# Designed miniproteins, single chains, continued (4): the designs that were tried, part 10

Each design is a single chain, and the fold is of that chain. pLDDT is the mean over its residues in the fold that is shown.

## One batch from the design tools (miniprotein)

Design m12314
Fold by ESMFold2-Fast:
Structure m12314 (fold): chain A 62 residues (1-62)
Amino acid sequence: MTQLGIQLYQQYLNGVDPLELAREYIEKGDNEMALLALGVAELGATTKEEFKEISELIKEIL
């Protein structure tokens, strides 16, 4: 995990939704931070719908 990924994981532990953060970064055009936030979101994903949304967002920014 990168240093930025560690920072995003710390935000997740403080109650920030990493999937919501990823969407915000995509809107800002910060694809690197969006990918890191999506990686953290995958760690918390439990439903097929959540995994599908994360996968679609990753493909959108690649």
Scores: mean pLDDT 72

Design m12315
Fold by ESMFold2-Fast:
Structure m12315 (fold): chain A 91 residues (1-91)
Amino acid sequence: MLEEKAKKAIEEYKANPEDMELRKKALEALKELEIEKYGKEEEIEKAYEALLLREEDPSKWEEAEELYREVLREAGYPEEEIEETLAQLRK
């Protein structure tokens, strides 16, 4: 059920990438799914909060990027992949 919900929310956002409400819904659904699968609730919540702060308040971009890096580093992601993702999101 959660996988279907996340998939649909992501598909709706991809169809309308400039729609911030659809982006928030997609991020929330994906967050719920990842928490269920990985059990890293605090880390995943912080990562998604950082992404939302970056979109809503440009003055929070630096803080949001730092939080995102810390969460993914704790999850075992390579630094290079983290930086590539952040570079794509900056555009």
Scores: mean pLDDT 66

Design m12316
Fold by ESMFold2-Fast:
Structure m12316 (fold): chain A 68 residues (1-68)
Amino acid sequence: MKELKFKAKEDVTDEQLAAFEAGVKRITGGEVKRDEKTGEVTVTLSDDPEQIKEVEALAKAAGFEVLE
């Protein structure tokens, strides 16, 4: 299993965050966790490089910064 961390930029809406989480679940079937204190979103998925690239692309398109 691989973990990817993302941080929402200040202009990201709750609807965009929900859409990102739904997209990640659709692509990977993995777990999505949000840290209320830091605003970081952690995605746990398989070590599939294609799925990892799609999740990172989705995050960038949605206004998220990739942290790992």
Scores: mean pLDDT 74

Design m12317
Fold by ESMFold2-Fast:
Structure m12317 (fold): chain A 60 residues (1-60)
Amino acid sequence: AEIDYDSMSEEERELADGAIALAEESNKESVEKLIEGVKKYLKDEKVAEQIAAEARKVAE
């Protein structure tokens, strides 16, 4: 799934970019912990799920 950055705030975009960059260097277990942190921080479940889906795709 592609992240819709146009619908995101600046804070949400920075969080998405940081999470994806970290996910690219992470294994499957580390990515799931990262996703849990993102979901806890973001109140918008749809945005959090988009970030989660992309992070899982870019992880090693």
Scores: mean pLDDT 72

Design m12318
Fold by ESMFold2-Fast:
Structure m12318 (fold): chain A 89 residues (1-89)
Amino acid sequence: MEELLERAERAAAVVEAWIEAHRDDPEVRKAGRELVEAGHHLGQGDLEGAEEEFREAIEHLRRAGASDEVLAAAEEFGRAAIEIARLEA
């Protein structure tokens, strides 16, 4: 659990830093909104809804020109967040 939480936090920090640096891009703002919605779905126990929102966020980041490093971090964050939600259920 602790290793999974550390992994999620590290991945989230990479994604958040990149979003903050590029927030004037409409696609980056859409990605940010989808990540917020993914968190909302996780809070409700809707893992399928969360997976869909994470997938949409990653697509918007890709359209905004996010590096492979940032895209990989976003994918890792989504996987770790969903796994944590499963373990806490």
Scores: mean pLDDT 84

Design m12319
Fold by ESMFold2-Fast:
Structure m12319 (fold): chain A 77 residues (1-77)
Amino acid sequence: MTQARTLIVTGFRKWAQGDYDKALYLLTRAARLLAQAGDTQTVDELLETFELVASVSRKDSPTYKLAQGVIEALRQA
């Protein structure tokens, strides 16, 4: 639980810094840990967040690609 929370916070920080590769790695790892923990509420909240981000982003942007990668990891939860 503490590990998943740390990965989410660090992932969002890396995204804010423009480090999309590390953000994707950390957030997808967090998604898998949340799934293993049975934390469906946090998975659903993150899914809603990244679906919104994808909807307002250009399909060729790094932000869109990050959102899509995280959504795919969350849907496998």
Scores: mean pLDDT 82

Design m12320
Fold by ESMFold2-Fast:
Structure m12320 (fold): chain A 60 residues (1-60)
Amino acid sequence: SEKEKEEAKEKMQKMIYEAAKKLKIPDEKALEISIKALDAFENSTPEDAIKVVEEELKKL
């Protein structure tokens, strides 16, 4: 469970980082998405947090 939580967190960070690089997202926007993802991670499930990242990246 703890390892799954750590892996989900790493996956979210990689998704944001790769998308920021590829789409030339400003650092400020990448940070905003990271904050939203971490908030979802703390208040919901790791899976929901990953979905938040996917939804935010889809809006770009």
Scores: mean pLDDT 75

Design m12321
Fold by ESMFold2-Fast:
Structure m12321 (fold): chain A 85 residues (1-85)
Amino acid sequence: DQEAVDALVEWLREKYGISDELAETLREVLLSLDREQQIRLAANVAIGLEGSKILGRDQWEEARKLREENFEPVVKELEEVVANL
């Protein structure tokens, strides 16, 4: 579903400012996956980008906790974005 892929990539661009090259790579990968896998991958990318803001500032445990606590909420947000297409 190209519309779901475009929505997920646009969400990542809007919230995290991902590059055009990363956006293009993500589109290719996401199009090879089913919707549940697309949402999960996009959520993992979002959590990784969020964690990168604090990584290297002696906040390794905080970064790990952020990934664990925010994965499911991000998945739900992305499910809603895709459902509202």
Scores: mean pLDDT 73

Design m12322
Fold by ESMFold2-Fast:
Structure m12322 (fold): chain A 111 residues (1-111)
Amino acid sequence: SLLEEIEKKIEELERIGRELLESSDDPLVQRAGELLLEVARLAREAVEKFRDDEAVLQEINRLLDQAIDSGRTVLRLSKEDLSDIKVLNRLIGQILRLIGIIEDLELLLKK
């Protein structure tokens, strides 16, 4: 079911977020981990509020796919040379993407 798919994606985000926080002392990597956990928290609230709204659940599922993709990219980047400006620029891009996803979830919760 869509709800089971969403729950598994939230659990995957929580796993990635915890791994980032535990595996790196880099402040941008830690910030990305914190943002992934915030996406997971807001997604759980949105699912509880909109449990019977299939269109909103599909939007949550789409946002979770984007957050997982971002989290996996940050995991890969965290193992690269974080003193490289190209690596840093990609990491900053993923942080901005996660902030946008949080803003979209917060807008859903205001309805």
Scores: mean pLDDT 91

Design m12323
Fold by ESMFold2-Fast:
Structure m12323 (fold): chain A 70 residues (1-70)
Amino acid sequence: AVLPPLTPEQRAEVREAFGLPEDATLADVSARTAIPVATLRRRGRATNDRVDEQVLAWLYHLLHGEDPEA
């Protein structure tokens, strides 16, 4: 399912919480969260392993104790 896009404030919160720069890759997210890159690719829409809005939205829900896959 496609998650709704985050606000700029919510995106900043997620990136700060996980230590992600704006040019972060899925490998960077995997290193910070211990989530496999293959799992992140399945949740995102990016074709170049970059962190997209769907990956950030999914991480935002996890940060706040929500399971976006439930």
Scores: mean pLDDT 72

Design m12324
Fold by ESMFold2-Fast:
Structure m12324 (fold): chain A 60 residues (1-60)
Amino acid sequence: MTDEELREALKSLPVEERQRIMDVRMDAMEAAMKAGLTPEQAYRVAREATREELKRILEK
């Protein structure tokens, strides 16, 4: 899934599903930064977590 595909998919989701994805992204970012990762590394972790959650939603 490309970044553009991810962006378009997020726009099509209901508010409830978008909130879930935002929570997953925020939690992953915070956990990574607390673990001592750089902002770039934390962003990559959050981006992957966001993609995995979106895939779970879209496969339903």
Scores: mean pLDDT 77

Design m12325
Fold by ESMFold2-Fast:
Structure m12325 (fold): chain A 84 residues (1-84)
Amino acid sequence: SLKEKILAEMKRMGVDPENATVAHVLAAFKRVFGLSPAELIKVRELLLEKLGVKRLTDKVDAEKAVEAVIEAYDKIEEEKKKKA
C-alpha cells in the first residue's frame, strides 16, 4: 500500500522509472508521508547509504529505492519508540 502510493506519486510527478533519482524518491515519500525537516535529513542520509550512492541526482531503480526509503523510515521510527 505505502510502496504503491509512493510509486503513484512519482508517476504523478512525471518521473520515468528508468530515470528516477534519489531526489525523486525522497520528494514522493515526503508528499505521501509528511516528514518533518529533521526526519527528512535522517531518511536522506540512510537512503544514500543503503543504495550505495553519493548524490541526490544519482539514478536508482525506482522500486528498490522506494523499498529502501520505507525501510529507512521504519528504522528511524522504531529507534524513536525505543527511546520513549
Scores: mean pLDDT 79

Design m12326
Fold by ESMFold2-Fast:
Structure m12326 (fold): chain A 87 residues (1-87)
Amino acid sequence: TREVLEEVIERLEEFAKESKDEEIKKMLLGLAKVIRDSLATHSDRRARTEAIQFLRHAIREIEEVFKGSEEGKKAIELLEEMIERLE
């Protein structure tokens, strides 16, 4: 659903704006951008499938790069919540 995808984009951008870790901020803004680009280019169903894939990949990257970081843990929780909303 387009509305859920737009909510995911807004939540990612909001969290990024409030994040004190500049690398996590850049990652989340980049993630929001690729999801927005997918939504603009593809059908809602395809954009949803791609968004779930992008979110899962981002969780793995955060676990590897920001492991043990409080901001990393919060970002992973956000991304997991967004995946649940899209599934």
Scores: mean pLDDT 83

Design m12327
Fold by ESMFold2-Fast:
Structure m12327 (fold): chain A 72 residues (1-72)
Amino acid sequence: MRSQVDVTAPEGEGVQRLTADVIADGKVVDTLELEAAPGETLTLVFDAPPGSTVIVRDENGNVVDVRTAVPA
């Protein structure tokens, strides 16, 4: 089942490396690595049910965003 989420990179200096963990039924079902400019919004598409939680972390492991996936 395809789902999507929009992720906005935090403000900062230079290109940011982020990791998005897709969580369904309490399990990490996918992990996406992304590079974004500060303030850039990226649309991520993945195979997980709608309602899955997406946790976005920076390169230091700090949570910078938490989103709920919607149908793609």
Scores: mean pLDDT 81

Design m12328
Fold by ESMFold2-Fast:
Structure m12328 (fold): chain A 85 residues (1-85)
Amino acid sequence: SEEEEILKLIEEIGKKVEENGDKLSSEKAEQMAENLLLAANYVYEGDYEGAIKHLEEVLKLAKEENLEEVAELAEEAIKKAKSLL
């Protein structure tokens, strides 16, 4: 399902953020982790508007920190979540 695909993308983003932890400040890593957790919780609740809001924050942070792969995964997750609105 699209829901399962979005959750898998959120999991993948989290893994990539962890892999790049040495390139991130603790503050930026915490902000990304918090927004990913909130996005996943909103997906579980079927609140895709809430999920998109927090995924867009992850995308913004990824672009600021030059995490290209994280940004690409976040854009894909946002696109899939928007398809469920």
Scores: mean pLDDT 88

Design m12329
Fold by ESMFold2-Fast:
Structure m12329 (fold): chain A 86 residues (1-86)
Amino acid sequence: SELYQRLQQALAEAADDLEKVKKTAPDLLNQAVGYMQKAVQALQNGDYLSAAQYLQKAADILSQVPEGQHAAQLLQELARELEQKA
C-alpha cells in the first residue's frame, strides 16, 4: 500500500528522534509504538479514519518530550492526509 510505504518512510525519518525518546522516556515511546502498530493494522484493513486517529494519539504522546516533537509532526501530517482519504 502507498500509505503504508509513507508510514514506513515517516518512521525511518524519525528513527534517530525515536531512539532519543527511548533513552529519555521509554514508557512514552512504548505507548506511542502501541498506537503506531494499531495504525498499521487499520491501514492494512483500509480503515483510514481509525489509522489517522491512532497516528494522532501517537503524535500527542511523542509531543510531550522535546526529542519527540519532530516525529510527532511527521505523524500528524500523515494523519491529516489519511483523514482526507477517508
Scores: mean pLDDT 84

Design m12330
Fold by ESMFold2-Fast:
Structure m12330 (fold): chain A 84 residues (1-84)
Amino acid sequence: SREKALERITRRLFPGTDEEKRKIFAEAGIAKPDDTLANIAEKYFELVRELGRLAKNREEHPEEYEKLQSLLQKFVELKRKALS
């Protein structure tokens, strides 16, 4: 149930084939080439949570915050292009 829901979310966020989506997520540095769409979605949401955690302690982890923010920014741009 949850795994299938994550797959649907990933397919709705990005056009193209499952293979093209895996490639895009791998190029963004968020996923491995052999990850499932469900695994990719889970990794994306874990990064969002981690960015939120680091934002509260940004003064202690400025480099990690900027790195994760850059990765999520690439995802936002890919999603925007997919919906255009």
Scores: mean pLDDT 66

Design m12331
Fold by ESMFold2-Fast:
Structure m12331 (fold): chain A 74 residues (1-74)
Amino acid sequence: MSEDKLEAEILLSMARMISAIAKTHPLSKEELEEMLKKVEEIKKEMESIPEATEEQIKEVEELIEEIRKLIEEA
């Protein structure tokens, strides 16, 4: 496994964890906005990795949209 492939997998796992926390915990709007910012930063970092797949990037985009919906409902 290359460094880039491992990095993409770690970043995706981090995005999944942040989204799971956002969905399962009663967070303030401010806390949800900080989580959104972190997942958006993960997406940008993954887009810079040549071995990050379109499927992985799409999954992170879907997680971003889920957090955005939570913010709108808060």
Scores: mean pLDDT 82

Design m12332
Fold by ESMFold2-Fast:
Structure m12332 (fold): chain A 58 residues (1-58)
Amino acid sequence: SPVEKALELLGKYTEYLKKKNITKPLTFDEEVDLMAEIGGLPKEEVRKLLDELGKAMQ
């Protein structure tokens, strides 16, 4: 499911931020860039996964 993939990616992203001790707020574009690097995905795919997660939370 796109929602499950988005949640898994968010989990990896959160762990990455903790390991790198990144505490500053990130913009949406910066988050997409990091998630794309962490997940090995195109940025457009990351945006689609986050959009599907957003729809599921509405």
Scores: mean pLDDT 79

Design m12333
Fold by ESMFold2-Fast:
Structure m12333 (fold): chain A 75 residues (1-75)
Amino acid sequence: SIEEVVKEFLEVLSEVFSPEVHEEIEKGLKRLVKEKRIDELIQLVETQLQILKERKAAPEVIERVEKLLEELKKL
């Protein structure tokens, strides 16, 4: 489900972002899920993936986020 994908994404981000940044991302994601704005949810995840790549996050983190993004696009 979309809620499960969002939960997994937030768990991955908790390992790389500060609690303050993580809380803001969580608020944004939960709002988009509630409003059924799947296109904007996908864009937000894609933006975070780009930031992770630019900051040279661990390849395992990048791969996990890419897999979650693919699952979102199937919804």
Scores: mean pLDDT 80

Design m12334
Fold by ESMFold2-Fast:
Structure m12334 (fold): chain A 84 residues (1-84)
Amino acid sequence: SSAAERAKQIQELKRKAASYYSASSILLAGATANRLIGERRLAEGDREAAEKAFRDAEENLKLSEELKAKAEELEAQAKALEAA
């Protein structure tokens, strides 16, 4: 039935959103770790290692934000289908 097909689509969207939220959280943790590494390397006088760590942190943060935005889009799509 169309109702069963819609229910399946909603569950698939929710599952995919949860996966992207999980991946985003892992990357956010990685960004925080790399920022702390960068700060420590600066304190030790290793500017090259610090700059690399800060670049890695920025990349992880950017990817985390992109995945979170995708998760929120999928969650919004699921809610729209539930409201229909």
Scores: mean pLDDT 91

Design m12335
Fold by ESMFold2-Fast:
Structure m12335 (fold): chain A 70 residues (1-70)
Amino acid sequence: HMSKREKVSLILQKIAKEVREKLKEMGVSDDEITRFLTRLAVKANELLKQGKSVEEIEEELRRTADELLG
């Protein structure tokens, strides 16, 4: 039995890995990458608190990551 919170945590980890790899390629500092990933984690927790579905949370996190990456 995987909870909604656990599913979102796995999605966040996957997106965080993709974002970290891309930002490293762009020459972004580790400190800036950490701040960026923290913003995504905060966003995920807020969406969970708002009762959004796993699918809606994944879409919003990917959209937020894409907007922040340019």
Scores: mean pLDDT 82

Design m12336
Fold by ESMFold2-Fast:
Structure m12336 (fold): chain A 81 residues (1-81)
Amino acid sequence: MEELLERLRELIEEIGKDDPVLAANALKLLDRLVSSTDPLEREIELGVLQLVLAVMKTVGVSPELVDEALELLEELYELLR
């Protein structure tokens, strides 16, 4: 899990080079997702993080890296179940 989480953080930082504020917000959401023990709170945080990444893809920020980040996020969520 730690290795997966670190890789996901690195991808978000790389994607966010053109928008460091959006990247910082995505990283905060990731930290909340990982630290949350409430299933509902975790689902909300996952949904918001997925939306932020989808917005980054829509504005043309490294769509292939966003797709990889979304796949890793799904893997992380399965490990948190």
Scores: mean pLDDT 77

Design m12337
Fold by ESMFold2-Fast:
Structure m12337 (fold): chain A 70 residues (1-70)
Amino acid sequence: SRRERAEAVLALPTERLEAVAREAGISPAQLLEAADLIVDEGWSVREAAEAVGISPRQLSRALREAERVA
């Protein structure tokens, strides 16, 4: 689920978070903020991506990769 993937992002070690963000073409700060919005506020991937200024496609890729490496 989107929540489980976002929780995986928040649980990543700093080095893994930086690698996942870089592969998706986003900053670690954008990835953390988007994941927090999904977990704490229940936002959709689309809404969270728009809020942090990235595409939903970039965020979806980062969330899937975070789940894979968690």
Scores: mean pLDDT 85

Design m12338
Fold by ESMFold2-Fast:
Structure m12338 (fold): chain A 71 residues (1-71)
Amino acid sequence: SVEELVQEAKKRLDQLVEEYADDPEKFTAEFQKLLMETYDRLTELVSDEEALTIVALLGQEAFRKYNERRE
């Protein structure tokens, strides 16, 4: 389901924030890969517009957490 995909993506994004706190290049690469994979999976369940909105919100939250981790 969409809700299960969103929760799994959030969990994986939180893991990336912790794992790559000291490696912004690896964080950015893995972060982009995860968002693209999540988008592709979401587009099988919802419209492209809804998938983009969900991925944008997930990305915004993950970057906020990452910046808090670095400060």
Scores: mean pLDDT 82

Design m12339
Fold by ESMFold2-Fast:
Structure m12339 (fold): chain A 82 residues (1-82)
Amino acid sequence: SMAEKRAKFFEIMEEFYKKLKEIYDKLQAGEISKEEAVAKIKELKDETIARLREELADDPRLDEIIAKLEEETAALIEEILK
């Protein structure tokens, strides 16, 4: 159902941003290098996209959602590597 897909989307994105914050917090604390942070962010992005493709396979907004996620992730990586 649409409601179940919306709930799944919200759950996936909440987990993504939580894990992303954990990576960023470790980077700011000096616990990981910029290179390690970028690698972890790329892995998290790929895992999140795979989960979105599985759970939202028939959602017409899937390509837009993925494109936005890739754009946000790329922008964050550029900021980290400055």
Scores: mean pLDDT 87

Design m12340
Fold by ESMFold2-Fast:
Structure m12340 (fold): chain A 87 residues (1-87)
Amino acid sequence: LSDAAVALARSLPIIIRDTALAEAARLVAQGNLDAAIQVLQDGIAQLERLRELYRALRTPRIFDDIIDQSLADLQAELARVQAAQAA
């Protein structure tokens, strides 16, 4: 694996997380909680697929930690938005 490939693999989970969080925040600000929930669920699904890919490619364990943290961040925001929708 090249250094560039390692850097990209490290960055992808963070980019997926940040993109989903930013889009969800925009939708929440517009009052569109249903769309925000969908965006967060899509981001979680993307990270889960990326985890499967990284496992198949036998990437270093540190990438599992980055994906786990990114998933935790999206799951926490999803729970927050769902609670707001239920209120």
Scores: mean pLDDT 85

Design m12341
Fold by ESMFold2-Fast:
Structure m12341 (fold): chain A 70 residues (1-70)
Amino acid sequence: STDEVVQEIEKKTEEVLEEMKKLSLEEAKKLAIEMNDYLVEVANENPDDEKVLKAVREAIERIAELLESL
């Protein structure tokens, strides 16, 4: 369901952000790329689901903000 996909995105984003903080900048960038690829795939599989697309956009923004702070 939409709500299950959104919750998975949010949970995985939080886990990835916490892991990135523990890594070197090079490793954090690699993890960010892998997570971004996952988020893009989820968006492509749910092109008309506004809730999923919003969760994807917010996740990408949070990851980008963390990378800029590292």
Scores: mean pLDDT 87

Design m12342
Fold by ESMFold2-Fast:
Structure m12342 (fold): chain A 71 residues (1-71)
Amino acid sequence: SSSDLQSRLQSLQNKLSQLNKERQRLEAEIEKNKDGDPKVQLDLEVELGVTEIQIAVIQKEIEKLQKELSS
């Protein structure tokens, strides 16, 4: 139902908001550690990459639900 799709959309939007905050935190930590320990830098960059993939997946799911809801 439309109500179920709206609830799912809200849940995904909330998840996307959380992931965007995580991405911002990781970007800040990477900048802070720019001239620091290379191992710490690599770990942060890997975690950022994983977060960006998760964001892309959630965005794709949101787009599919929006098409079902509005089209």
Scores: mean pLDDT 87

Design m12343
Fold by ESMFold2-Fast:
Structure m12343 (fold): chain A 77 residues (1-77)
Amino acid sequence: TEIEKLKNEAEQKIAAVEAELEAQTRRSLAEHPERRDELLTLGQAQIAFEKAKIEAELNDRIATLQSEAKAMRERAA
């Protein structure tokens, strides 16, 4: 279904963003090991923010599809 496609795309996007931000944090830690605690905290916050954003976008798109389906049924009556 369209909803299943959206969920799968969101899951893949979250995994990609987590991997990218973790790689960025690893590079930063290699360059600035003295900033370890700061960089880990920032990296975790960025991952949490991007994950929440993707989840919010997914939920909004699902709600839009459900609303559109309802409107189409009401117009067809």
Scores: mean pLDDT 83

Design m12344
Fold by ESMFold2-Fast:
Structure m12344 (fold): chain A 84 residues (1-84)
Amino acid sequence: GQKALNKAIALILQVIGLDFEIELLGKPKTPEALRLIQEARALFEEGLAEFREGNLEKAIELLEKAIDLFKEAIALIKEELMKE
């Protein structure tokens, strides 16, 4: 429905914003942050595929998982920058 479509679009835009924040923070120094980014990007691609097929509930689930992993990666990158 319209609510699921609007939610999926909002989550897609949130993922784009988080990925841009990672670019602004610079290259990750930890292998763990890199792995989280790679997994988050894979989930984002799966979520976009489900969105394009009209599987909105599945898209939302995958996009929310991608957001969680991007946020975890950003937290690790920020922690390492503060330890400088």
Scores: mean pLDDT 87

Design m12345
Fold by ESMFold2-Fast:
Structure m12345 (fold): chain A 99 residues (1-99)
Amino acid sequence: QIEADAATIRELGDELAKLAEPFSPEHARGIREAADRLAQALLDGNVEEAKQATLEVIRHSGRAAEAARAAGDFETAQKIVNKGVALSLLAVGAIVRLE
């Protein structure tokens, strides 16, 4: 289960980063790095690091969605929000299973 969750988190993180890239290359990079750290923390059973990485994914996704809205791309902003929520819910579920 944890290996599958880690793989899905990396996939969602990559999708999020691709959506964010045209509006905020810095936050796209932040999403990818945080999602990778989150996936690795879950595989390592590191609850504290997984919680921190989840917060970083949320922060970078929020900033990227704001940038998309500022550019007038409300559709992409909503996609970023939806994928960020899906990733965070999966992360919370995986973290609870480690505890």
Scores: mean pLDDT 88

Design m12346
Fold by ESMFold2-Fast:
Structure m12346 (fold): chain A 82 residues (1-82)
Amino acid sequence: MSVLNEKQREEAKKTAEELGKMEEYETMLENDRNLKEKGVLVLLLPDDTTREDLEEIKAAFKKNGLKVELKLSEEAKKAIEA
């Protein structure tokens, strides 16, 4: 379980590094830790987020007992709905 979560975080880290958004990635990790006790985390996802990425992210947070609300840009929504 921990290994799978670590791999998913590493994948997100690579994407953030490639897009030059490492600070946003670190902020999301900090929010995950800080808001864990509150049970809700709000994440803004990149424009190229796929339907499968959404399922993976939701599953990962659900397994950690954390509820997450994912916000998609209009671009990401269109890509997923297509």
Scores: mean pLDDT 61

Design m12347
Fold by ESMFold2-Fast:
Structure m12347 (fold): chain A 71 residues (1-71)
Amino acid sequence: SALQEFLERTKQKLKELEAKFKELSKNKKVQELVDKGLEAIKQGQKSDDLGFLYYAQQAEAIYKKIEEILK
């Protein structure tokens, strides 16, 4: 279904996002935001579909904040 395809795409994007956060964890300027992003991903992995999508949105928002700081 379209919903299951969306969930699988979001899961793949979140896996890529986790790798990006781990690389950024070495940068002290954004370390607090990286920690929050990784925690959001971890909470999403332990949640149902709706909780997963909620935490995925939080992780993406945190990553956008990091991008703005590192411009």
Scores: mean pLDDT 86

Design m12348
Fold by ESMFold2-Fast:
Parts: sequence; C-alpha cells; structure tokens
Structure m12348 (fold): chain A 93 residues (1-93)
Amino acid sequence: GLAEIIARIEALAKRVEELLKKTKDKKVQELLRKALEHLGKARAYAGAGDLDAAIAHLEEAKALVEETRDALPEESAALIAELDAIIAALRAA
C-alpha cells in the first residue's frame, strides 16, 4: 500500500544520507544533497496523496543520482533500481 511505498522512500533517503557521509567529492555531495531534497518532497507529496508530484520529484532525484554514476557506479546503480521500483509502485497505485 501507499504507507509501504512511503517507508521505501524514507529508507532510500537514509541510504543517500549514508552515501553522502562517505563521499569526499564535492560535486557528488552537491548532487546527493539535491537528490535528498527531492526525496523529502516526494515523501511529503505521497503522504498528501499527490502521487503525480511525488513521481516527478522521484524522477528528479533519479536524474541527480544518475549524474553520480561515474564516481559511484555500484551505489548509483542500486539507488536507481530502487527509485525505478518506487516510481513503478506509485504509478500502479
């Protein structure tokens, strides 16, 4: 249900926060901070029932994470896969 999708967005945000703590590249840090802002907005919109706005912010977070791929190939791929799964779940809701 929607509550489980919101919990997945929260878990994904925690994964991005942990990655941000481990990263020393300033450009990657900026991209991950912007992705966290979009994940926070996606969570808020999903909680309010605005699924279209939630999806739009998840897609923005995905684009920002994709920009980290050269620096963090394995971590970015895992985050992108979970973002795609969350977006698909919201579209099916």
Scores: mean pLDDT 91

Design m12349
Fold by ESMFold2-Fast:
Order: sequence, then C-alpha cells, then structure tokens
Structure m12349 (fold): chain A 92 residues (1-92)
Amino acid sequence: SWRDETIELLNELEERLKKLASPELYQRVQEELSYLKKELNDAKTEVEEMIVYEKMILALRDAAAYFRSIGDEDSAKAFEEAAERLKEIMEK
C-alpha cells in the first residue's frame, strides 16, 4: 500500500541520514518525520491521508533546501530523492 511504501521510504531515509551527519543535527528532522508518520496512521479518510503525504513532500523539500544552504549537498540530495520517490508512490 502507499502507506507501507511511504513508512519504509522514511525509515530508509532516517537510517541513511544517521551516516551523513551527527545525530543531533538530524534529531529535529527525525522528530518531524515521526510526527507525520503518526498523522498518517491516525488518518481516517483518503483525503486526510493525501494531506499528510503532501505535508511530507513539503517537509522533505524544505529539509533539502536547508541542507543545501549550509553546504551539505549529500544530505540535500537524500531529502530530494525521498521527496521524488514519495511523489512516485502517490502517482501509482
């Protein structure tokens, strides 16, 4: 399902990010992603679920822009790739 593929994608991203920078730098991003995962699990309708996916895509793109602004191109690419893959999951 879209939900299962999305949760797997976010878990893979979190593991990748642990290798790219200090845990402290990524803790806030991990907390935001965990909150969105909870919102996804709590969603009762397809409309609510789609709103959470759109929030996730925006959060991932904002994170990519932030890390690019501080010169961390590897982290920025990881977030951009995750956003594009999530968009592809939603288009299936």
Scores: mean pLDDT 80

